Designed miniproteins, single chains. Designs and how they scored, part 42

Each design is a single chain, and the fold is of that chain. pLDDT is the mean over its residues in the fold that is shown.

## One batch from the design tools (miniprotein)

Design m1443
Fold by ESMFold2-Fast:
Structure m1443 (fold): chain A 122 residues (1-122)
Amino acid sequence: SEEEGKKLEELAKKGDAEAQLNLGELYLQKGEYEKAIEWYKKAIELGEGRIKARALLNLGQALLYLGKYEEAIKAYKEAIELDPSLAAAAYLNIGLALRKLGKLEEAQEYLDKSVALLDSRN
């Protein structure tokens, strides 16, 4: 609702990192990628652990939508470092970004890593 959106914006402006992450997601859903990135960066600056890792993962996704593939890959790698449980999803997105950059062999390596984690073939 509009009322819930206003409350989320108030919490985000007061420095609530989870609210900043959620407000970023709201802008991402609206296709407002630059605004989403601004709020994800605030969530990364103020957040720790899982909140920071999720903000980095979502930052990577918004950067992919803007065609900023190298920046997206960096964000995904930082997300994995903070929360290894994100590795499968992040490796998939790194592989897709590398494919967009024409780095087809490196892209396939990350896609294979994603599949290996999902299949428990370790």
Scores: mean pLDDT 88

Design m1444
Fold by ESMFold2-Fast:
Structure m1444 (fold): chain A 87 residues (1-87)
Amino acid sequence: ADKLLERGKKLAEELAKKAKPLTPKEKEILEKFLKSGEESLEKIKTLARLYLKLGLVEKFVEYAKKLLELGEIETLEALIKEAEEKL
């Protein structure tokens, strides 16, 4: 679990160097979830993915840790792997 978090953190740092912006659709989804009062699994998963893409290391780690606490290790691994394939 900790090793997966470190892997994701390093990936977020590399994505931050590339300064790849969110698409307008991804920005709309992010704003919608930030305004939502519900901490659903779908919200946590989506926020982890978007923060990873933005290279927001601290925010990504926060939501990645929430996924791990929910036992969603495979979900976090899939998100990291998908982002690595796009590097």
Scores: mean pLDDT 76

Design m1445
Fold by ESMFold2-Fast:
Structure m1445 (fold): chain A 69 residues (1-69)
Amino acid sequence: SLQFTALKTEKLEPGETGVDEVLVTNTGSQPVTIPAQTTTSSSATVTIPETHTIPAGGSKVVKVETTRL
């Protein structure tokens, strides 16, 4: 299982892009891969610019780019 803790979050106005930092902790017994991806909704585009592998029982800081639409 993955646990997410926000370390740095920016307040964004429409059209602004911010970089958030999230601590991702893998409490499971297997490594988990979070692929580079972009997700767009009606309110925001969220991009993880690179693939991350979180080792079993480990944690990594993942940078997330958010553009408010």
Scores: mean pLDDT 77

Design m1446
Fold by ESMFold2-Fast:
Structure m1446 (fold): chain A 86 residues (1-86)
Amino acid sequence: KAAELARIEKLAAEQRREAETIPDPEVRRLALETLEALVAGHKAKLAGDEAAYAEEQARVAALAERFEALPAEKLAELERWAEAYA
């Protein structure tokens, strides 16, 4: 469990550094919030906190809807960023 938490934190830190390179502040904030919710959900699952896990899953779903509601221009910028990062 402790080793799994350390691995999650390390991967999350790497993904946070990548997300911080997103040029648009709104898109960057949404990406960072999504990562935070995914990490919190994974930690809740490892702790056996099913209620907290469900709440973080709902948060991820809500953030996905916010991404879909972004102007097409911002979505295109995020897509270009993802292609350049890959």
Scores: mean pLDDT 79

Design m1447
Fold by ESMFold2-Fast:
Formats: structure tokens, sequence, C-alpha cells
Structure m1447 (fold): chain A 100 residues (1-100)
């Protein structure tokens, strides 16, 4: 399934908890696009060394992000990432509308 470019350009507003995480990787605006969240999430996980290099699974259990997205996350599962990121947004994403 290919991500819908129009939905990736949709602006969303993070909760205070997700905003605090995103600010550590340089986000400074009140809103950002779904595509920008995915990029900043990738930068955060890489910077904090949360990825197991053997499996590609991110261990979020010791991160504030774990309270939003759960304790572990498969980085190849884009749909799962988006569904869990919805918990950190003021309005939940319809993940099914993000894919064509």
Amino acid sequence: TTLNGEELSKEVKPTPELKAVLETVGWTRESLTVGEILLLFGEYVAREGLIDPKTGIADLSKSPLGKIMGDSLDLSDTLGILERLSNGLEEPLDASSLFK
C-alpha cells in the first residue's frame, strides 16, 4: 500500500506529550504535517539509539514515546506507526485514508 501524498501533507497538532518529544529533534511549530511527524519520529528513534540493529524493532519502553506508542514498534510497519502516533495527536488519524 502506497501512502497518499495529499494525506501526508495534512497538518496535525500533537498533544503536549508528543510535542515535548518532537521539540528535542528541532520541531518548533504548533502544527506539522503527517510526513514531517514520520521524519521527526525516525530522527528521534535513531538519535536515542532505540533501534535494535539485528531486528529493526524500536524499544520505546524507556522513552516518553513508549507511553504514547507502546513499548516496542516495528519500523517497517508504517500503518502501525501511524495508528500508534494517533494516540499522540489531538485528533486521531484515519490511518486507512493515508493509503491508496
Scores: mean pLDDT 72

Design m1448
Fold by ESMFold2-Fast:
Parts: structure tokens; C-alpha cells; sequence
Structure m1448 (fold): chain A 96 residues (1-96)
């Protein structure tokens, strides 16, 4: 499984310029949400929805570099927002 996982990661590195542009859009949306915490939950829910749809598409076309790269970007973006939400909740507890 590790060798197969590494192969999929290498395929994702070959994503098209169009997929790279979509990844840049996802990253920009995350940075906007990090600057405005009121948007974090909304953006996280959008990323979860995109992630589910991309997972389905990857299952139907598991070697598509664009779908692999987009799926990885959405998971990474979602994890970053989850960590930021957790840190904010920790700060709110510490000031009460």
C-alpha cells in the first residue's frame, strides 16, 4: 500500500495548470477565512462537501493527476481550518 500511495502522490505532482489554478483558489479562500474567523465554519463545510465529491471522482478515476491533487489540497485546507478553529476555542477558554 505504501508504494501505491507514493505513486499516487507522484501522479498528483503532475496536475494540469487548470487544477493548479483551482488549488490556488482553495488556498486563497482558506487565507480569507483565517483572516475572518466568522467565515471559518462556512468555508470548512464547503471544503468537506468538495472533498466528498472529489473522493467519489477519484474512486471512479484513481490515477487522474488533477483529481488527486485537488482532493489532497481540499483535505490539507480542511485540516488547516480545523486546527485554526481548535486554537480559537482554546484561546476563548483561556480568557474566561
Amino acid sequence: SLAEDLELLRLAENASPAAQAEIAEIKAKVEEALADPSKMEEVLEELKKRGRELAKKVSEDPRNPDLLALAMAVVEAGNRLLLAIAEKKGEEINIY
Scores: mean pLDDT 81

Design m1449
Fold by ESMFold2-Fast:
Structure m1449 (fold): chain A 64 residues (1-64)
Amino acid sequence: ASPRELAILEAALAVYKAGVDFLREAIERAKRRGLPQEVIDRLEEDLRLDEEALREFEERVKEA
């Protein structure tokens, strides 16, 4: 990849990381508000999938 393309990918990675962090905070807020465990479990599963996708994205950026 060109240096410009790498810079864009790194910027996209930073935005994705911020989104994952936001979801973690949202889950903690849901727990504090006493939302049903079923709702919390679904949000935690979504976070797990997003963390896996983020890890794959990080590896692709490193190999670019």
Scores: mean pLDDT 82

Design m1450
Fold by ESMFold2-Fast:
Structure m1450 (fold): chain A 88 residues (1-88)
Amino acid sequence: ELEEERERIKRALEELPRVLEEALADPSLTEEERELVRLTAELHRAALEGDVERAEALLEELARRFGMSPETVAAARAAIERIAEINK
């Protein structure tokens, strides 16, 4: 069970650069939207690597800069902690 989740996390880390490149290829994105995409990708990377401290710092920056709802912030924190637990 946990072994399969760890392999999925590794696969997600390998795919993350491609997903980010595809998202940023849209020329209609504003500079603010591009920064949101970049910060979100860095947050996902930190979470998948089990770097809870970095992931939480990036989540705080995203919430402050882009006005994330308390519900979204709480869900993201729970996800970060869950991914870190699986990665142990």
Scores: mean pLDDT 75

Design m1451
Fold by ESMFold2-Fast:
Structure m1451 (fold): chain A 93 residues (1-93)
Amino acid sequence: SKGSFDLTDVEKTLALLREFESLADANGLISRETAKAFLKSMGFSDEEVDRLLGDRKELSPLELVELLLDYAVERGGISEEQRREILEALRAR
């Protein structure tokens, strides 16, 4: 599903979080290069990935999910309230 992923569903977002957890190193962190490669495989452009990641050199799986949820709000895919509810559900696990 290049250029498309569904963050409107907690279960789909949880599945994405688990995918990111599988990419984390022994310290529980995903390198910028690994995150960029994965996001590009999902259909993001180099420009979109660099904008999403900003100046981050590494991030946790949850931080990467938070950035994607922020992006989904900016694009009108989900509301700020939906983002909050999804993050609360993910953090409770």
Scores: mean pLDDT 77

Design m1452
Fold by ESMFold2-Fast:
Structure m1452 (fold): chain A 67 residues (1-67)
Amino acid sequence: DPALEAAAKRIAAKGNKVTAEELKEIAEEVIREFGLPYSVEEMAKLLYTRITHDPARYGLTAPLEIL
């Protein structure tokens, strides 16, 4: 999923540690970039669920941490 990979790259650039607000900002950027029909809240939840389930699949070298 290119949108999830783009989000994971942004998370990795922050050292795999993000606040809930930073996750929402990443969600908003990815929605805009890929033209997705999701709300920011829905996309943030999707990113959290999918990336936390399999971080290595999305190119993360360490587990996602929510601060």
Scores: mean pLDDT 78

Design m1453
Fold by ESMFold2-Fast:
Structure m1453 (fold): chain A 94 residues (1-94)
Amino acid sequence: GEGRGHVKVGNFVVQALVDSDTNKAYLTVTDTKTGEIQYAEVDLNGEVEFYNKETGETLKVKVEKLDDTTVKVTAELYKGDKLVGKNETIITVK
C-alpha cells in the first residue's frame, strides 16, 4: 500500500510518498525561497540530512513506522547545533 503527506518547516516543504510493500519513503524537499528541489529515498525508520553550507542550515527528515497503516514524518531544521524549527505529519498507508 501507499500513503502521501507533506510537512513544512521554515522555507522547506517536504513531500513524502510511503510504500509499505518495499518499506521505503520517497522524499521531495523543496526550498520555497530558492526553488531548489532535492530528492531522497529512505528506508522506513530511517533518517536523511540536507546541509546548506551558505546558510549553515541542516534539514533533518525522520521517517518512523508507528504501525501497519501509520507512518510519522518529522522535519527538524537546525542552524549550526541549534534547533530553529520542527514540524511533523502522520501519513496513513492504504
Scores: mean pLDDT 87

Design m1454
Fold by ESMFold2-Fast:
Structure m1454 (fold): chain A 64 residues (1-64)
Amino acid sequence: MKELAEKILKQAKEAVERGDILTAASYVVALAGLYVAAQSRNDPEAEEIKKLFDEAVKLLNEAE
């Protein structure tokens, strides 16, 4: 799960870099879903996925 979250975050960063804010927002939503799924399963990686989600939200907010 964490490896997938890291890939999604990388794609969100690349989308922001090219000015594709809508695509970046879609990746943030995907990370939110992954975190919720990990937390509901008591996955030990849930907290790490939450940190990646928080980073993606910050990135999107800074991009406006």
Scores: mean pLDDT 81

Design m1455
Fold by ESMFold2-Fast:
Structure m1455 (fold): chain A 69 residues (1-69)
Amino acid sequence: VEEIVEELRERLKEVPGVSEEEVEEIARLFREQDFDGVERLAVRLVTRKRLVEAAELIGEAIRRIQEAQ
């Protein structure tokens, strides 16, 4: 799980428009396994900032973590 979260953090930092605060909040929610919270953040990234790539990366991380359980 931690490896998936760290990979996601590094990839999100490379997406233009994602803030460090948003990256840390997403990582925190993943560590807490608050997938509803992560999905809400992904929706906000798309609706407010049009960051579709960031939302796709988040969705992939959710799928990988859920499949690993």
Scores: mean pLDDT 78

Design m1456
Fold by ESMFold2-Fast:
Structure m1456 (fold): chain A 68 residues (1-68)
Amino acid sequence: MDEVVRTLLSKSGNEREALEKQLEVAELEGKYTLVDIKVTKDESVLKNPDKYPKNFEAVLEATLRREE
């Protein structure tokens, strides 16, 4: 779950856009929601995971688990 956050953080430009399209396909398959992906795309939050652990990693994990 936090792996998605780390992947989005580590990617930039074209690579990040390609990943976003893959996540959109997964959303259509019922694995993720665009809202969850949109939240994790906020670079200001993802840039400092140590500073915002509750606001992005925990929320993302909780949301993804709820969909299971």
Scores: mean pLDDT 46

Design m1457
Fold by ESMFold2-Fast:
Structure m1457 (fold): chain A 61 residues (1-61)
Amino acid sequence: MSIAERAEAAVATYVEEYQLSPAEAAELRRLGRDYVAGRLSEREFLERVAGIILRHRRRQA
């Protein structure tokens, strides 16, 4: 599986698992594209993804 395929699969899994809104899903997919394009490091990508999930969970509480 290529890095692009892995990133897309991870994004799809997070969207489904956390029931992310369409706006949150769009942000996550944009981050995945930036990571694949080399515009974000792995650390930056993971930090941004964690931020989206944490904000989503806080809103659900």
Scores: mean pLDDT 77

Design m1458
Fold by ESMFold2-Fast:
Structure m1458 (fold): chain A 114 residues (1-114)
Amino acid sequence: SLEEGLELLVEGLKAFQQGNYDRALELFEQARELARSDPLLVEAVGLAIEGVRAAQEGNYSEAYYKLSLARSLLRFAASQSSGRRRELLEQAAELAERTAEELRKKLFEELEKK
């Protein structure tokens, strides 16, 4: 279901924030499959997957950019939704924003050391 897909997206973003990139990818792939009927959610999850892959390679600027785009799509989807779906989309957007901020801090830390 879409709600189950959104719950997996929320759990994947928590794993991403914790630096558990392999777990985040597993959860995002499952979320994308469950959300496949919603092109906007497929795109948002796809951007989150690209963000994890960039972070795994130490490309924090690309990871921040991809996750910022995902956050914007999730906020837009939340504005078009109601009830539990809206709550989950708002949670996902907030987690994406917090994870992007952590990636931004890592980016500045790497730039200051070189």
Scores: mean pLDDT 88

Design m1459
Fold by ESMFold2-Fast:
Structure m1459 (fold): chain A 65 residues (1-65)
Amino acid sequence: MEEKLLNISDEQIEEIAERVGVSKEIVAKTLRMYAAGYSQSEIAKELKVSKATVSRVVKTALEVL
C-alpha cells in the first residue's frame, strides 16, 4: 500500500484533486503523510484542512489506485 501511494502519478493526483475538490498539493501531502503512518487528525492539523477532507482524499486515492 505504501509503495502505491508514494509512487502515485501526477495524473492520478490531479484526478483525486478534481474528484475531492482540493488542490493537487493537498492531495500529494495528504497521501505522503498517510503512507508515513500519520493519523487523519494529524494530517488535517498539519495541512490546516478538515479531517473530512483528509478522509475523502485517502478514500478516493484507494478507489483510483
Scores: mean pLDDT 78

Design m1460
Fold by ESMFold2-Fast:
Structure m1460 (fold): chain A 78 residues (1-78)
Amino acid sequence: SLEEKLREAAERMLQSPDPAEQRYGKEALDALEKGDLRGAIQALVRAATEDHSPVALQALGELASDPEIAAELNRLTA
């Protein structure tokens, strides 16, 4: 699911030695715990664009390319 992929990406970022990437990962997890999937997506976008996180870039690519996940994403970002 979208939530599972976002959580996996955030947890991987928390294991990064980069403090900025850890901060974005924590931000994404906090959003997910509040049910804010949109906020979690925004944290990954910032990690990808501002920190150039390969984990965030890969996760965003998977969200866009997986048909069932893309349907959830479109519902949240329409």
Scores: mean pLDDT 78

Design m1461
Fold by ESMFold2-Fast:
Structure m1461 (fold): chain A 74 residues (1-74)
Amino acid sequence: SAESRELAREIARELLESYERAVREVIEEALRAGRLSAEEAERILAADESVRTAVALALLRNASREEIRAILEK
């Protein structure tokens, strides 16, 4: 029904918003921890969602700064 589709959309929206907040939090935490420079953090946050996600996942895997730079240069 239309109501089921509306509910599904609301759930998907909240999940996407939570995911986007989590990605931003990972990047901001990495900046605070000195794993990223301010310039790198600004570049990542201004990048496409796919790049932000790739960097956030790399940070969670404790990837090297060189690996993070490689993601940004692709």
Scores: mean pLDDT 81

Design m1462
Fold by ESMFold2-Fast:
Structure m1462 (fold): chain A 82 residues (1-82)
Amino acid sequence: EEAEIAKKAMEEIAEAAKKYGNEKSAEAAEIGADNVKESVKSAKEGGEAALNTADKLEELGADKKVVDYARELAEKVLKIGE
């Protein structure tokens, strides 16, 4: 259930990056979502992956709203894992 919350958060981040980011940020978010789907079994691992994805989106020049949204979702997932 906690891993499912992380997966859904990453899917929402990927969707936002596709709508408001550039191609590179969308690709990075998709990779992050796939990583959570395949390997993550806890909210802590999923939240850490989501934070790393948000940092990558910022590095790749995604809109601040997308980066802030991604970090907000990642923080929520991390709190569930702790």
Scores: mean pLDDT 75

Design m1463
Fold by ESMFold2-Fast:
Structure m1463 (fold): chain A 80 residues (1-80)
Amino acid sequence: SMEEELKIVEEALKKAEELLKKPQEERDKYIDQAIRKISQRLNLPLSSIKKSVEEALKNDPEKTEFTAIAILYAMELLEK
């Protein structure tokens, strides 16, 4: 239902805010995990996703890190 989907989005956003407070070394690991999971889910080459994320990180690092971590956590909540 839409209510269950919204709850997943809210939990993912909350978790992303918590993980952004972690040291850069830990955040880099979450970003790497996000790149790998996005590559698998979209069936796109890992190198293509990595290139896009690296370009986005140069343009807006804070928003890119937040978005990548939020996507990762949303995918983990859906996989249960």
Scores: mean pLDDT 82

Design m1464
Fold by ESMFold2-Fast:
Structure m1464 (fold): chain A 74 residues (1-74)
Amino acid sequence: SSAERDALLAEIAALYRALREALAAGDTQKVRELMARLEELVARALANPAMPATLKRVLQHELARAREEVEAFA
C-alpha cells in the first residue's frame, strides 16, 4: 500500500541520517549495525513489485553512496 511504501521510505531516510551521524562520530559498531539494517530495508524495497522503478533507482544509487562512505571509513 501507499502507506506501507511511505513508512518504509521514511525508515530508510532516517537510517541514512543516523548512518551519517555515526560516521561523523567514528562509532564503528553503530555504523555496522545501521548499514546492515539499511541494506535489509533497501533489499526489501527493491523486491517489492509495487515500488516504482524510479524510486528503486534512487534507492540503489543512495545505497551505493552509503557503501562508498562506509568503505572509506573502514
Scores: mean pLDDT 85

Design m1465
Fold by ESMFold2-Fast:
Structure m1465 (fold): chain A 101 residues (1-101)
Amino acid sequence: DPAERLARAIVEGNTVEFKKIARKLFPDVPLHKFIVVLSGPVTLDNYLEYLGLLAGIPPSEVVRIKSDEEFLELVEKYAPDKADFIRRVLEAVRRLQEERK
């Protein structure tokens, strides 16, 4: 499951795997924009910002996100075709964090 794989990459900080899956999830995003947005390592502190910027959410809106629900509402507005996949990623990230204890 690509959502499970992306969530695992996020939780483990596997930046290479995250970039590979994110590129397939957002194939219409120009390569130069993809490189700029994903210029650093993926972490639990920044993965929502990375996914939000790739989904076309404006930076001004991304910095105001305080919850998974607010993030998903913005994904539904800017990239509705990705909303179901992103919801599954968010659920998998939360589950994997709890499993690590």
Scores: mean pLDDT 81

Design m1466
Fold by ESMFold2-Fast:
Structure m1466 (fold): chain A 78 residues (1-78)
Amino acid sequence: SEAAQRVMEALRSLGIGPAKSRQLLELIASGQAITAADLQAITGFSVGDSEKFLAVLMQRSGASSLEELRVLARQALE
């Protein structure tokens, strides 16, 4: 879907490779609470960059909320 493609393009624009993109999509799609530490463990980013990560990913993918981002992540994994 176009929405799934936008999420994949957003992750690529942030310098995230395929294996880490999959791990991030699985974490987001899980519906679990996501902490900066969880994002840092996957991305290797600083705490500050990890705290901004979901907001930047939402902006670049066109998701208006974390719940919408979760829907897009589930679609990208299909």
Scores: mean pLDDT 84

Design m1467
Fold by ESMFold2-Fast:
Order: C-alpha cells, then sequence, then structure tokens
Structure m1467 (fold): chain A 76 residues (1-76)
C-alpha cells in the first residue's frame, strides 16, 4: 500500500527530516492560516529529499518526494 511505502521510506530519514514529514502527514486538517508555514516546511523537506535521492539513487526517497509534492500542491 502507498501508506506503508511512505512509512517504510520515512524510517530511512534522519530525525530532523522525519519531524518535518510528520508536520505534513495531516496538513490538510490544519487551518488555512497555517498553510503558508506548512508549504515552507514542505519545500525545505523536498530540497533535502531531492539531494538524498541524487546521492543514493534509493527509490524510497522518490516515494517521499512524490508525497511531499502532492501535499504542497494540496495546500496552495
Amino acid sequence: SRKQQILEAALKLPNELLEKLGLLLDAEKAPPSKHPELIKVGEELLKELKELYKETGDPSYQVLIDFVKEKIESLK
């Protein structure tokens, strides 16, 4: 399942990136006033995930990149 793939991929993240991912998991439940802050967190996380994917080639990071992109777009 996609949810399980995201969870397994998240286990490969350092704690600071895992905390940022956690803020995005239920981002759609946040009030609109919080959306700009969550978009910023998502953009920062996306940059770090792209670097990890570039360095490792691990498809787990691509799963997280796609998830974070979808969350950012849903908050715009």
Scores: mean pLDDT 83

Design m1468
Fold by ESMFold2-Fast:
Structure m1468 (fold): chain A 96 residues (1-96)
Amino acid sequence: SLEEEVEEARRRLGLSEEEARRLLELNRRFENASLEEAAELFVEAADLQLRLASRAPEAALTLADIQAAAARMLERAKALGLPQEVIDHLEALAAA
């Protein structure tokens, strides 16, 4: 099913196979991410969105959904009392 999802994302969003696989992998990892993993995934999603924004805007919009999920994880990080340095880093990524 992953190959079919990659092909559909490629056709629908105008992505390369590598970009489609990366987008689907990011979405899947966000569903089960720890807060530390969410920070890394947020950085990867922001980088991919920057690269796709001018060429594949529908894909950039999909990445915005992933970034919204990362913002919800930031709220959980605050609720769990994670170190201020971690919170500051996540806030900077969300605001960038």
Scores: mean pLDDT 70

Design m1469
Fold by ESMFold2-Fast:
Structure m1469 (fold): chain A 85 residues (1-85)
Amino acid sequence: SKLEEAEKLIEEANRLLSEANALLPAALAGDEEAAERARRLFREAKRLYEEALRLYKSLNDPSLTPRITAISIRIAGAEFDIELV
């Protein structure tokens, strides 16, 4: 189902986001390799969240509004972290 597909994308994005967040202390301390890796992981997580958001919206289901809002917030957070690093 499209819901199951979106949930799998969100799960993968959450894993990448977790990996990127683990690199932030080193990246912010001036580790260029950690910064490059964190940026790459945040960009990929954002891409997967955006694909999941597209799937949720394509269902045209009002009951998904809270999930759509939550994913939109996660996309904004990843965008902020990309700019931070």
Scores: mean pLDDT 88

Design m1470
Fold by ESMFold2-Fast:
Structure m1470 (fold): chain A 57 residues (1-57)
Amino acid sequence: SESLLAMAADYEKAGKYLEAASIYQALLEKEPNNAELKEKLSLAYNKAGLYNEALKA
């Protein structure tokens, strides 16, 4: 949803990458094959320093 994407963007601006990642995961549960959401999740994990999780996203 657009509102959840906006919330994730606000978390990223605040440096709260794990909180942003949790929103991208929730969105991905509804759209499991959404490549854009997978990329956003991967980038959020990468910025959080969770490189193994980023590779799995």
Scores: mean pLDDT 81

Design m1471
Fold by ESMFold2-Fast:
Structure m1471 (fold): chain A 73 residues (1-73)
Amino acid sequence: MSANGDGTIDFDEFLEAVSNLLGRELSEAAKEELKKLFAEADTDGDGTVSPETAERFLRERFRELHEIARRHT
């Protein structure tokens, strides 16, 4: 676990949050689709999002995240 004083979420932390939210391990194909969705949330392209942005994205896109994981089991 890396100490992050500002609490930003990188892609690996985003994948862990999605996996925990869905209660399942993500396949490589699911991770590839999720990388595209993460890029939509990361509009400035720096590879991180705020925790508030990540939480809102996960809540609003829950059905899409579940469908991606289901499709690529």
Scores: mean pLDDT 74

Design m1472
Fold by ESMFold2-Fast:
Structure m1472 (fold): chain A 90 residues (1-90)
Amino acid sequence: SNAAAEQAIADAEKAAKYLEDTVKRMKEGLVGPGALLDAISRGRKAIKAAEDALAQTTDPELQARVQKAIEDMRKALEEAWKALNEYLKK
């Protein structure tokens, strides 16, 4: 469904923004690693929902947009794990 794919893109973008904001707040000492682990969990769920939506999408342009949202979220998750590892070494 095109509606499901559009929703998955929106949810992935929202989760990526939340993850980026949580990394920033952790670096500023405003939140602990638990908040970042929650944000990472949300990002992983958003990827799964986007992958499920991609499997049901036949429109090539919409497939490309979903794939980009998945790739952008995977990059945000990589940066979040780097930030968590740096925090835990201190």
Scores: mean pLDDT 86

Design m1473
Fold by ESMFold2-Fast:
Structure m1473 (fold): chain A 74 residues (1-74)
Amino acid sequence: MDKELWLRVGLPAEELAKELGLEGAAEVLIEKGKELLKKPSEEDLSEEEKEKLIEEGELLILGGEALLRQYYGE
């Protein structure tokens, strides 16, 4: 579920933030999320595979936006 998906992407996001800073980590997460959201339109995938890619992509974008808000003090 959402917690498990966050653990799969959230922990790497914390590591990226330590290495690249909050803004740099946010940029990487948002770009990767956008890439994942494109795959269901570009590939003939099962409905389950499309749903997983969309969920992961949306979580990466939300995580990146959250890091940007933290960086700007929101």
Scores: mean pLDDT 70

Design m1474
Fold by ESMFold2-Fast:
Structure m1474 (fold): chain A 61 residues (1-61)
Amino acid sequence: MTPAQTQQLVDQVIQQMIAEDPSMVNWPRDRQVVMARDILIVQGRIDANDARRAAARARIA
């Protein structure tokens, strides 16, 4: 899976989390991203390497 596809899935999971618990919109972005990646790993949709590659991609500035 590409880093861009992994990030898109992370963003979708974050939106689902906020829909389920609106207080999560106030969480730091990094915490939302970590939680969403953990959910995707548990669901078998991404692995730890996919999460790591997406994190490396996000570090470009």
Scores: mean pLDDT 72

Design m1475
Fold by ESMFold2-Fast:
Structure m1475 (fold): chain A 90 residues (1-90)
Amino acid sequence: MNKKETLEKIKKLLEEMARILGLSEEEIEEILRELEKAFEEDSEGTLEELKKFAEHAAKAEEALAKHKASEVEKKVAKLQVEMGKIAKET
């Protein structure tokens, strides 16, 4: 998979996860913009940051699950696994 394809797939997963977490469209757009910038400047470092993001998102979903149904947690966990898999295949 080339870097552009990896970025596009990760952006889609990140958008889905952010929407499930209840982030605003403005917040989502900001996150995606920062991701694109980081990926253009340092794709390898950005993939490492995405691994850290997946770890942070797992902790964040645990906090949200306290106020939400387990359904949100299941969806976020699935997206995190898929994102990590895509990062490893690049």
Scores: mean pLDDT 67

Design m1476
Fold by ESMFold2-Fast:
Structure m1476 (fold): chain A 60 residues (1-60)
Amino acid sequence: MSREEALEKLKEYIKKEYPEFELSDEYLLTVLDAFDWDVERAKQMLDRELSTGIKPKLPK
């Protein structure tokens, strides 16, 4: 899977499952980079964060 395909799949997932959360492409790219561009691992992380009702935060 290319990086572009990974980003698109993650964006589609978030738009369908969590339409109330407006996540930037930059945020999603950072999540994908953190999980070696594994879309399934990225989905699991976002499911944990978004299902708790807490807005996701990037560590800086």
Scores: mean pLDDT 72

Design m1477
Fold by ESMFold2-Fast:
Structure m1477 (fold): chain A 55 residues (1-55)
Amino acid sequence: SRERIGRAATEVVREHAERHGGQGPSLDELIDAVARRAGVPRSTVRRLFLEPPPA
């Protein structure tokens, strides 16, 4: 799940930046979009962003 969430986050940020002229999403928007894409709770996604996986 960590790997899936990380990949989803990277894709969400990239897609948002492409759509919005290089602007990243807000933390709330990112958590929401990643949770929907990965099919996990928002709390799980938020924890991953506060503690990124090693290497």
Scores: mean pLDDT 73

